Designed miniproteins, single chains, continued (5). Designs and how they scored, part 50

Each design is a single chain, and the fold is of that chain. pLDDT is the mean over its residues in the fold that is shown.

## One batch from the design tools (miniprotein)

Design m17830
Fold by ESMFold2-Fast:
Structure m17830 (fold): chain A 67 residues (1-67)
Amino acid sequence: VEVGEGELLLPEKARELTMKSLEALKAGNYEVGRLYAEASQYAIAGDDEKAEELVKRAKELEEKIKA
């Protein structure tokens, strides 16, 4: 899409996802942390759809861990 020109700095979404990844890794949820890290990379690349897909997978895994 041609709306929302790119910036030289990391998107806010990418930074937030990276922090989520680190929090999950600190808690010992390594697969959740990896999914958030991958989502962050797609957000940096501007692929929001892939980033959101990975976030959904991370949340699904979080629910299973709580079971």
Scores: mean pLDDT 73

Design m17831
Fold by ESMFold2-Fast:
Structure m17831 (fold): chain A 56 residues (1-56)
Amino acid sequence: SEEKKKLGEELEQELREASKSREALIALQTRLGLPADGRIDDATWAALQARSDALE
């Protein structure tokens, strides 16, 4: 059962990290004037690609 407990803790940590990533995405969407819903739509994806291309 210790294996199951560790797996549960790892899943909770992954969910927490996903939540933090969503907040970062919402902040980016807000800066770009897009709907800040934390979802990657075509507009958000295009903006991320443009930023990636602009980074050295």
Scores: mean pLDDT 68

Design m17833
Fold by ESMFold2-Fast:
Structure m17833 (fold): chain A 60 residues (1-60)
Amino acid sequence: SEKERLIESARKIFEERGIPQELIDKYIEFLLENFNLPVEEQAKKYEEFRKKYGIPKEPV
C-alpha cells in the first residue's frame, strides 16, 4: 500500500542519514497519525515534531 511504501522509504532514508532508531520509530508513528491530513497541515505538524525531538532541518 501507499502507507507501507512511505514507511519503508522513510526508514531507509533516515537509516542512511544515521538518525537513531528511536527517532525513526517516532517519525513513523507521526506519519501514520498524519497520513490523511492535507500537505500543508502535515508540514506544520512535522515542524513541531522536528523541534520537539531535536531533528535538524537540513540533511545530516
Scores: mean pLDDT 71

Design m17834
Fold by ESMFold2-Fast:
Structure m17834 (fold): chain A 71 residues (1-71)
Amino acid sequence: IEELLKKAEEYAYKAGEAYARGDFEEAKEYAEKALEAIKKAVELAGGDPEVAKEAVRAALEGAKKGYEEAK
């Protein structure tokens, strides 16, 4: 599941970067990919709330970092 958490963060980063540039369609596509990675990670963990919390945290950090670096 570690690879899925990393993918969620990477896709969220790209979504944040695209959003900061006004590329909303690209931001939406990357956000959907990040969400899919989160769902897969949680499913593999049997619905563990701690894994869900970590996946969401990683995605939020990625999105914020991408957004700030693109500004």
Scores: mean pLDDT 79

Design m17835
Fold by ESMFold2-Fast:
Structure m17835 (fold): chain A 75 residues (1-75)
Amino acid sequence: SREELLALVEETEERLKDASEDERKDLIHLLVGGIAALVPDVPRAELQALLNRLLAAKTVEEIRKIALDFVDRVT
């Protein structure tokens, strides 16, 4: 659901604030995996594009914006 996706993004944002660079990459992969589980109808290519965009983001705020824009698109 939308609420589950938003909760996942919020939880990930909080964890990212205290994360090292390696932990940040792991958290981004977990976020995309969690999104994939909650929206199984989204094509793998779109999830891959989301992953690449999130990994390229330089700030927690950019990651949050990208993830929330994706949630709005799929819900």
Scores: mean pLDDT 86

Design m17836
Fold by ESMFold2-Fast:
Structure m17836 (fold): chain A 88 residues (1-88)
Amino acid sequence: GGAAAGAAGAGGGEAGARGAREGNAAVAAGGAIAGIGALEHARLDPAADAAAVNAGAAGLAAGLAGVQGDVAAAEAGAAAAKAYAAAA
């Protein structure tokens, strides 16, 4: 499961699971911020618009997944957002 997968990597009971969730949530938030930044950058470069829109959408999805505790989906979304932002 998504949230359970993140907890499995934590080790050391509930405190370790929380640490892993917080780390993955931070990665998801970073992806969301990167996606938003790509959208702003695309407004100055129309050629990058499609890639920037995709980066923003992937970043938002990663952020939402992190909030909902689906840390595996949040990490995947953050990686996708960074890939799209790099392409923009």
Scores: mean pLDDT 55

Design m17837
Fold by ESMFold2-Fast:
Structure m17837 (fold): chain A 99 residues (1-99)
Amino acid sequence: MTLEEEARRVAGEALDLARRILDQMKAEGKITDEEYQELVRLLGEVARAVLAGDFERAIENMEKLIEFLEKLGAPKEVLDRLREQLEHMRRYLEKIREE
């Protein structure tokens, strides 16, 4: 697997986790329709950046997504997992930049 393929895999796992918690919080009535739409927009921006190979922009938008989820009361365990995946993406970006 190339470093770029590994970065895309990690980003995909992070996006799937974020989507699951977002859908759960919406189903539980913890977030409004407006907040859900903004989270979906941020998630889409991360996904588009990853598909474009723009991992710097993907990291930036993932940080914004995590901060918004934290503000809305997402579980600490989920936030910690998302932050761990964000750190993996940062490490892969540094390695891609070395190549």
Scores: mean pLDDT 81

Design m17838
Fold by ESMFold2-Fast:
Structure m17838 (fold): chain A 65 residues (1-65)
Amino acid sequence: SMEEFVKRVNELGRALRAGDLEAARRALEELRPFMSPEQYAAALAALDAGDFEALQRVLVRAYLS
């Protein structure tokens, strides 16, 4: 559901602000069902690179899909 998507995006944002990369990866894994495989791969790569602007762009595109 869209409510689950928003919940997981909020969990991801909290983890990133806390510098908790393990929690951020778990939140992103829980977002996987809301993304295409290509969007998930791009989001994971952006997270691993610390490119949070690229991560945000992928999440916005997934939301609008």
Scores: mean pLDDT 84

Design m17839
Fold by ESMFold2-Fast:
Structure m17839 (fold): chain A 58 residues (1-58)
Amino acid sequence: SEILEEAMKRTGLSREQVLGIKTLLEQLGREVAIQYAMRENGLSREEAEELVELLEKL
């Protein structure tokens, strides 16, 4: 998926890490996905918000 590849490129995260965040977004919502990306994957708030916005289009 072009969106998945763009998400990986922008964040430096692996496919598995990006899909994990997508799963959290679908199951627990935007706020939980943003917090997880920041705390567990070391993204800034801005990077986490951009990632989640991309994944919402998937």
Scores: mean pLDDT 86

Design m17840
Fold by ESMFold2-Fast:
Structure m17840 (fold): chain A 82 residues (1-82)
Amino acid sequence: HMATIIVKNPTKEEIDALGKALEEAGVKDRAPHIKEAIEQNAKEGKTAVFDVEVSDEGLKLLVEVAEKYPNIEVRGGKEALA
């Protein structure tokens, strides 16, 4: 499944939680790059937007992180899990 992740004004805790979820979702090779892009956009006061290809289980983990952290949004989750 393709999921779009949107991150606005994240805290370090939110960035770390999302990074861990991306690694658990099987996006481990891209997780450091995505985390770095989020940190850079946060320093500039910008919203970070990126697409990831994940399994059904990986998509569920990303949706759970978005439900826990209001500054993290995941699009495609409901349609992809339906």
Scores: mean pLDDT 75

Design m17841
Fold by ESMFold2-Fast:
Structure m17841 (fold): chain A 59 residues (1-59)
Amino acid sequence: MTLEERYKAGDPRAEEEIREQSRAVAEGVGKVLGFDEEQTERLAEALYETELWVIERLK
């Protein structure tokens, strides 16, 4: 199963993995763009929220 399928099935570890992946992506992007810690945290939150929004709409 994909991470998205596991989340939709109610696997609590899947939610944590999605949050972790969103943070890792935000840290990588933040380094490239010269973001400070606050900007990187805001990006991580936005990416996490966007990922959940997409997963909820996958049919």
Scores: mean pLDDT 78

Design m17842
Fold by ESMFold2-Fast:
Structure m17842 (fold): chain A 95 residues (1-95)
Amino acid sequence: MKEGLEEAAKEGDYTAQTALGILLFKEGEYEKAVEYFKKAIELNPKSHTAWTNLGKALAKLGKYEEALEYYEKAIELDPSNEEAKKNLEELKKKM
């Protein structure tokens, strides 16, 4: 399954890139998750979900300022994104 997602991601499939990023994030592979979420955003820059996931991965890496920017971008794209809003407020407490 993971190898199949990696092959689809190499072909530029936005959905496969996002799915692989989420899988890597769950496995604790935060740096690799960041790379796949960035690729997903290159294909679909209006995906508030991909911006939220990128922020989450960067926060796990201690890159709080970058995570803050990406949560703000997710909220700009979808002001009803409660996950991004909650993560933004929790991140501000760590800065």
Scores: mean pLDDT 80

Design m17843
Fold by ESMFold2-Fast:
Structure m17843 (fold): chain A 98 residues (1-98)
Amino acid sequence: AEESRRLAEEVLDAASRVSEKFKDNLEIQIKTALAIIAASVALKYPTDNPEALEHLRRAVDYLRQAVEAKTEEEAMKYLDQAIEHLGRAFRADDAAAA
C-alpha cells in the first residue's frame, strides 16, 4: 500500500510538471489531466498487487521522460504510454480481486 501511494504521488508530480512545461498545448493539457485523475484514484484506492505496481512504476518512468521531452510530439508519445500503463495497473488490480 505504501509503495502504491508513493508511485501515485510520483505520477501526480510528474504529470503536473508536464502540464506546466507545455501549458499552451491543449492535447497535452487533456492527457496530463487524465493522468492526474488516474493518480488521484490510485491515491484513494492503494494496491499491493505486484502487476499493478509494475505498471504504476512504468507510468512514472514514462511521465518522467515526458518532463524531459524536448518536443511536444515526444511528450505526447510518452504521455500516451503512461496513460496505457495506468489503465493496465487498474485492470491488473481488478483481475486479482476476482
Scores: mean pLDDT 84

Design m17844
Fold by ESMFold2-Fast:
Structure m17844 (fold): chain A 69 residues (1-69)
Amino acid sequence: MREEIESLSYEELKEILTQHGILPEDIDKYLNKELLKSAVLAIRQAEALRAAGAPPETQVPGGKFSKAE
């Protein structure tokens, strides 16, 4: 997994992030490719954990609409 992510191009990293619902504008905050790799790794770990829990829901609750001003 980590090696696969490290071999991915910037465009492929962006595509994975957008497939997981991250807007291109949010990706622009990651000026460094290494930050994008870390984000993809985190998503893959979360995805694997969710798959292990095996809920039928693809929705990600918690932290999505929780913003203190």
Scores: mean pLDDT 64

Design m17845
Fold by ESMFold2-Fast:
Formats: sequence, structure tokens, C-alpha cells
Structure m17845 (fold): chain A 70 residues (1-70)
Amino acid sequence: NVEKAKEYVEKAREALDAGDNKTAAEYAKQAMLYASKEIATSTDEKVIEEARKLVEEAQRVLLEAQGQPL
């Protein structure tokens, strides 16, 4: 699920760069969902650390897409 979270973070950034804030927010929420699921189910500390980073990145994209300060 880390790979899915990475994919959605990348898509969220692309949508944000294109000015499609609605799509960026939707992809960012998907990235957070997959990353959070990995944190909840994984026992591998490296995987958990990577997933935590993806949650932070997705949250930043979401806030920026919603016009909120970071």
C-alpha cells in the first residue's frame, strides 16, 4: 500500500501544479488513506517511516489545494 500512497501523492502534486485543486485534494486524501492503512497494519519500521512521510506530504498538498497556510 506504500506504492499506492506514493502514486496518489504524485498524482495530487500533478493536479495541484495544473491548478485542479479539487482533484489534487481527492488524490491527497487517497494517499493519506493508503499510507495510514500501511502504518496501522505494518510491523516493518522502515515501511512505517516511509508511510509517515507520505502522510505528511499528502497533508501538505491537501492544505495547499484548500488554500490554507502550510
Scores: mean pLDDT 80

Design m17846
Fold by ESMFold2-Fast:
Structure m17846 (fold): chain A 87 residues (1-87)
Amino acid sequence: DESIDEAVARLLTAVGNLLYKQGRYEDAIEMYKKALELDPNNAIALTNLGKALYAQGRLEEAREYYEKALELDPNNEEARKNLEELE
């Protein structure tokens, strides 16, 4: 069951990424949030949620999710680089 939740979270993250590339940032955010409900420690989903929030100008929320991603994976170069761009 938990393995299924992790697999579904990965699929939701992939759908969110597709929506993000289409400029559908609000829809991407919803998909990433659903992924995190199933797998709260998904550093990729946290990083990509931050990117979608940044694209909407929601800079403080983007910062919070990049920081969470780095807490889970300190070697996440994308989250670190995106967080540095906010400073």
Scores: mean pLDDT 86

Design m17847
Fold by ESMFold2-Fast:
Structure m17847 (fold): chain A 64 residues (1-64)
Amino acid sequence: DDEEAYKKALEAIKKYNTLTDKQIELIDKIKEAIKAGDLEKAREYNKKFLEELEEQGKKELEEE
């Protein structure tokens, strides 16, 4: 893969791995919903997870 694309993905993964307890809980709920075959709930929790990430991103942007 392109090195730039790889670095971008790695940065995103590292950012996601420093998640808050709430974000981790949402990931666990997504995994449970997927295991249960409940794609509706999985999408719902994923949306909430992305909203939490966006709020964290805003906080980081304000730090700079």
Scores: mean pLDDT 67

Design m17848
Fold by ESMFold2-Fast:
Structure m17848 (fold): chain A 61 residues (1-61)
Amino acid sequence: MTVRVRLPDGSVIDVEVEPGATLEQALGRLLAALGMRLKPEYRDRPVTDEEIDLAEVAEPA
């Protein structure tokens, strides 16, 4: 499935993810490339069709 992700610079991208994937599974590589990580409370949350705001769910690594 496709999920919209808002980056820290305010841009929005579409990310292809497996149905039922966690946020860590879906975003881990993207966040690592940005020097960021998911906040612990969001790592095991399932991906939904709602827009994901990285400024809300992620923190600097």
Scores: mean pLDDT 80

Design m17849
Fold by ESMFold2-Fast:
Structure m17849 (fold): chain A 104 residues (1-104)
Amino acid sequence: GLAEAQEHIERARELLREAEEAIREGRLEEALRLLEEALRELERALEHLTEETREELLELAERIKELALRLMDVAEKQGDKEAVLRAIGLVLRAIGLIIDLELL
């Protein structure tokens, strides 16, 4: 229900704030972990989707996509091919979630 979705949304917001800081500081492995955790929180929130939370979930999924693209750029500049591939995976998962939210 709404309360369960909201708890997952709040956790995702905090994880994304920490991920943005990790990306800014070039902490690639931590940023990847935080974005993966944020995606899992959004996927859990989808199980309790309401009309009130749909827009928040869409906003957060778009934010994950944006941060994963920034992470990919930082990883490319550091020459970390593994991190680039993992970031691409996160972008694709976020796009899939956005599509699901738009179709619901």
Scores: mean pLDDT 86

Design m17850
Fold by ESMFold2-Fast:
Structure m17850 (fold): chain A 83 residues (1-83)
Amino acid sequence: SREELDAQLAAMEAVSQRAYDAAGEEVIKLLKEAGMSEEDAKGMARTAAWITGLALPADASDEELRKATVEIAKKLAERWGLI
């Protein structure tokens, strides 16, 4: 139903936001130190947080979200030749 879809999307968005809150600054710093622009680093941090929200459950800890988001960001940046 529409209510079920809206609830699922809201739950995923909440996990993604928690991932960004836990890891965003760390990801941006690491990618900038690796030579990425601030704009690209911010974009990668948001993308990694969204992927974390899709991959990890709602009960994942902030530390689990942080570790996953950092690893996803690094792998995406390497895969796309950005670092």
Scores: mean pLDDT 86

Design m17851
Fold by ESMFold2-Fast:
Structure m17851 (fold): chain A 99 residues (1-99)
Amino acid sequence: GSEEIEKLLKEAEELIEEAKELIKEGKLEEALEKLEEALDLIEEALKYELTEEQKKKLKEILEKLLEAAMELLKVSEDLEIILKAIGLALRAIGLLFEL
């Protein structure tokens, strides 16, 4: 229902903000894990029939996730982290085009 969707979107947004702080601290693997968890929650929310307001909120959260993934790409020198961040960015872009 609507309450479950709102909880998933709120938790995803909180994980993205945590990831941004971890990036600032140089904890790039932990930041990546938080972004992967956020995307999983977003994909779970997409299993529901979303209202137009929920779709708008989801687009905003996906844009924030994409921004955080791009921040990881700018600071990371680890090829595995870079490739995973690219994968996250591509998944987020794909979902944005389907909404």
Scores: mean pLDDT 88

Design m17852
Fold by ESMFold2-Fast:
Structure m17852 (fold): chain A 66 residues (1-66)
Amino acid sequence: TVYRGDRAGMAAAHAAAGAGASAEQASKAGLEWYRKGPGTSREIAEIVERETGVSVEEALKELGEG
């Protein structure tokens, strides 16, 4: 799945929060995604990992891709 715009940022924040990241970390993941632009679930998971420390596998699970 390809995510775009505000929905991509919300998906990144949701994946981070669902995997146990703090509200601050989830917000950072969402903001970083807005700076990157559209992308795949894996690209969202990679940003979540970079910003929060949540593994790509755990983030993909929260996005329904695990």
Scores: mean pLDDT 71

Design m17853
Fold by ESMFold2-Fast:
Structure m17853 (fold): chain A 70 residues (1-70)
Amino acid sequence: AQALAEAIVAGDEEAAKAEHEKLQAQYAGASQEERQQLQLEVAEAVAALTKDPARRAELERLIAEARALL
């Protein structure tokens, strides 16, 4: 999760794609709920690494709303 978030925040599209594919392979046998939790963990890591406070606040709000629906 963290490596993908770091690649996304850095704007490294190739690294982000590689880390995303690695996570998809690791979670191939996982439940839909487990995959949703992984997506939220990646989103939380992206929010934590985001330097723009307005974008961080919006991401944190969306993550909180998504977690409330799990």
Scores: mean pLDDT 77

Design m17854
Fold by ESMFold2-Fast:
Structure m17854 (fold): chain A 59 residues (1-59)
Amino acid sequence: KKKVEEIKKRYEENLKQLEKIADELMKTSDASTRQKIKEDLERAKKVLEERYKKNIEKL
């Protein structure tokens, strides 16, 4: 139980940080660059989600 909560919390923190970095980059970018940042963010989220699933499976 505790390990699952810790893994979930870390996943949520990493997800938040990733979104924050993307948002900061988008503030100084034009519309086409923002589109690319959003696409990269979605791919990064997918990688993070797969890592999260793998960590849970190891429990």
Scores: mean pLDDT 80

Design m17855
Fold by ESMFold2-Fast:
Structure m17855 (fold): chain A 59 residues (1-59)
Amino acid sequence: SEIEKLRERVERLQKEIEELKKQIAEETDPLKKAILQFRLLALEVEIDYLEEKIRRLEE
């Protein structure tokens, strides 16, 4: 189903976020850390978009 595909995509992005958080925790360069945090924000926005789409399909 469409909902199952979207949930699988959210799960993949959540795994990417966890790996990125580990990279951020280990990064000592403030500029590189800021770039990684920006990438993290982009992934979180994508998850929010997909979760909103799932919510609308469940109505």
Scores: mean pLDDT 86

Design m17856
Fold by ESMFold2-Fast:
Structure m17856 (fold): chain A 59 residues (1-59)
Amino acid sequence: SELAEKAVEAARAGDSIAAAKYVLEAKKQGIGEETARATVEAAREAGDDLSAQLAEELA
C-alpha cells in the first residue's frame, strides 16, 4: 500500500507527525493494523520511539 510505504518512510526519517498521519489514513481505509505494524518496525530500527508508540496507539 502507498500509505504503508509513506508511513514507513516518514518513520525512518524521524518525522513522527507524518508517520502518524499516514497510519491514521490507513486506519480509515481498513488497513491500519498492517500499516501500523510496518511503521512500528521501521521506527524501532531507526530509534524513533515516538513514531513507534504513536503507530501502535493508532492501530
Scores: mean pLDDT 79

Design m17857
Fold by ESMFold2-Fast:
Structure m17857 (fold): chain A 68 residues (1-68)
Amino acid sequence: MSAEQQEILDETLELAKKLLENPSLSEEEKQRIERAVEGAKEAAERGDLVALKAGLREIKEMAKKYGI
C-alpha cells in the first residue's frame, strides 16, 4: 500500500471511530459508517485509491454534520 493510501485509510478509520462514539447517530447512520469502513479496508487491500478517496469524502460529510 502507498503512503497516500495508508493516510487516507487511517483518516477514514479515525473519523469513523469518532462518529461511532456520538450518541446522536441513528442506527441507519451507524450501519452506513460501518459499510464505508469495510469498503475502505477492501479498497486499500485492492489498491483502489479512487474508492478510498470516495469513502473518505462520505465520512467527512457525516463528520461535518456532527461537528467533527
Scores: mean pLDDT 82

Design m17860
Fold by ESMFold2-Fast:
Structure m17860 (fold): chain A 57 residues (1-57)
Amino acid sequence: SLEERIAALEEEVEELTKRLNEAVAENAPQEEIDKIQEELAKKTRELLQLKRELEEA
C-alpha cells in the first residue's frame, strides 16, 4: 500500500539522519558527509511526494 511505502521511506530517512549525525560528530571527511546529505535529500523528496499522494487520496 501507499502507507507501507511511506513507512519504509521514513525508516530509511531516519537511518540516514542517524548516520549523518554520527559522521558529523566523528568529524568524518566532508565528501562522506556530502554523500549522506545527497542520499538523505533524495529519500526525503520521494517521501514528501508519496505523502502528498496519500493526502490527495
Scores: mean pLDDT 84

Design m17861
Fold by ESMFold2-Fast:
Order: structure tokens, then sequence, then C-alpha cells
Structure m17861 (fold): chain A 63 residues (1-63)
């Protein structure tokens, strides 16, 4: 589900920040944006759509 996909993405981001300290600030910023979008009443699908490109860039940079 989109909710499970978003939860899995957040856990993957947290792990990325723990294993790659150089990305800790970027990970913190994107998680904070996810929290603000949730607070604003955005659906999990809308949140994923808004942050997908930034998540993809962080994951690519960690390779």
Amino acid sequence: SPEEELENAVEALRLLGETHPEFADAVRDIIARIEELRKAGKSPEEILREVQAEMDRLIAAAQ
C-alpha cells in the first residue's frame, strides 16, 4: 500500500543516514518535509510523489 511504501521509504532513509553520515543532514531534511506534508493532511501517495526525486537522488549518491 502507499502507506506501507512510505513507511518503508522512511526506514530506508534513516538507515542511509546512519550508514552514510555525509548524508545525515539531507536525510533529516527530507524526513522533516515528509512530516510537514503529513501534518498538512497530504495522502501517502501525494507525499511519495512530492519527495520521490529527492529520495532517488540520495540513494543514487550513496552507490
Scores: mean pLDDT 82

Design m17862
Fold by ESMFold2-Fast:
Formats: sequence, C-alpha cells, structure tokens
Structure m17862 (fold): chain A 82 residues (1-82)
Amino acid sequence: SEIVKAVGLLTQKSLSWSPADTTTFVTQLKRFAETQSVEQLRQIREILEQQARQAQQQGNSAATSALRQVATYLQELIQKRG
C-alpha cells in the first residue's frame, strides 16, 4: 500500500537520524495518523513495528526508537477512539 511505501521510504532516507530529523518524522507521522480511522491506525502500527524490527537488526537505534515511539502513540490513539 502507499502508506507502507511512504513509511519505508522515510525510514530508508534516515539511516543516521539527527535529533531534529527524528522529531520531524515523529511529528509528521502523528499528524498523518490523526486523519486515519481506527482500522487504518492498527495497520500502520503493525507496519511500524515490523520496520522497527528491521531497523534494530541493522543496528539503527535512532530509527528503532522513533518507530517504537510512533507505534506507542498510535496504540494510545486507538484506545482513546475505540
């Protein structure tokens, strides 16, 4: 899906993230998530968790932390709406 591709490209382009890059990614993805349905949020969360595992396997701790932060935020958003 286009959402999966977009998340994949953002993580791929940020192989070594500065704190500013990490903040920008988190902020943009949170804004996008706020426009999505609960069902879409569940799907996005699963993709973020898969991408976090890949980032961890590649030793990219900054990407892993950022992806897990957003996945946690999506879970909280799902709980508030569901």
Scores: mean pLDDT 74

Design m17863
Fold by ESMFold2-Fast:
Structure m17863 (fold): chain A 55 residues (1-55)
Amino acid sequence: ATPEVRYEIDESASPAGLRGLIAVFRHEIAENADDPEVVAALEAAIAELEALIAR
């Protein structure tokens, strides 16, 4: 767990809402590119959100 990164995953959210969260997380990765802990946490969150959207 990465406590400094707050990301919310809600399976009941619409696909548009989930895509919005992915966009926010990608922006956070760009802003925190020098922090591997934050990048890893956000990449994991994006993977979970994409899985929820896809299947």
Scores: mean pLDDT 71

Design m17864
Fold by ESMFold2-Fast:
Structure m17864 (fold): chain A 66 residues (1-66)
Amino acid sequence: SLAQAVRAGDREGVALEITRLANRALKAGLPIDEVNAGVTALSAAAHAGDPEAVERLAQELIEKAK
């Protein structure tokens, strides 16, 4: 999961998981501006080493993509 990649310090895994989540949201029809805002927030939380924030933000983006 994205949060596990953050906890492991797996920078490549974090980038891959964020990209996959963004592609899922775009395919589900979320506006590009909203997806970009979500990706920016996820990247910031991941760089800060905050897996709890990353889990919350990823879940919020997934829920919007339903």
Scores: mean pLDDT 83

Design m17865
Fold by ESMFold2-Fast:
Structure m17865 (fold): chain A 63 residues (1-63)
Amino acid sequence: SMVDEFVARMRAEAATLSPADAAALENVIAAVRDILARTGDEELAVELGERMWARLRALFAPA
């Protein structure tokens, strides 16, 4: 599924991150799964997850 592929990609990325950043990414994964459970819309869940993680990465990036 689109969500399972997203989760696999995100977990691969989490393995390269600090524990704090990996925890933030696990929260994004949980949010994506919650959106899927509430809406049944895999494309929407993944799109919102990608947007959330992109914003968090921008905050974590050094200037």
Scores: mean pLDDT 82

Design m17866
Fold by ESMFold2-Fast:
Structure m17866 (fold): chain A 78 residues (1-78)
Amino acid sequence: SELGEKAEEYESQGRYAEAARLYIEAAREYLKNGLPEIALQALELARKLAEKSSPEERKKLLEEIEKEEEKAKKLLEE
């Protein structure tokens, strides 16, 4: 996807926080389309990139990731 290609570009430049945010955006799009399993996969990629960012950026990114993970879990509830 265009978002995935841009995220890989940021990662190649060492811009891990920006790459993570693109995967968070992709996850939001998947959730909007009722695809929580694919959204969780995108959030896992975002999490890996967040761990490579600065401690302050990591904290903010993980908070955003956790909010989207919560939304995905709600969609998976019967």
Scores: mean pLDDT 85

Design m17867
Fold by ESMFold2-Fast:
Order: structure tokens, then C-alpha cells, then sequence
Structure m17867 (fold): chain A 69 residues (1-69)
């Protein structure tokens, strides 16, 4: 449901924001840009737009976790 997708996306945004505080340089800027795009997606009623934003945010989170290993 759209409401569930928005809640999940909002939770990912908060997690990415917390992670961004631990980052610097280009990687931090990339994370902040994805957060901005995800926030814009929250204004949408389109399930496809919300799913795309969720996918992007999740992939970035996993990629950053691998870099921090």
C-alpha cells in the first residue's frame, strides 16, 4: 500500500541521514542527493515512483555499508 511504502521510505531516509553524518567528501554528497530525491518521491501518489525510490535508497545503503567494511 502507498501509505506503507511512504513509511518505509521515510524510515530509509532517516537511516541514510544518520549514515551521512559518518561520511565525508563525494560519498556524503551522493547520499545527501539520494535523500533529497527520496523526499521528493514521498510527495507522489504513484506506487511505481515510491518503489523506485525505495529500491534506490536500499541499494545505496547496502553499497555504503560495503564501503565502510
Amino acid sequence: RIEELRRELAELIEELEELAEKLSGDLKQTVLKVIENARKALESEDETVLLAALHEARELLEEVKKILE
Scores: mean pLDDT 80

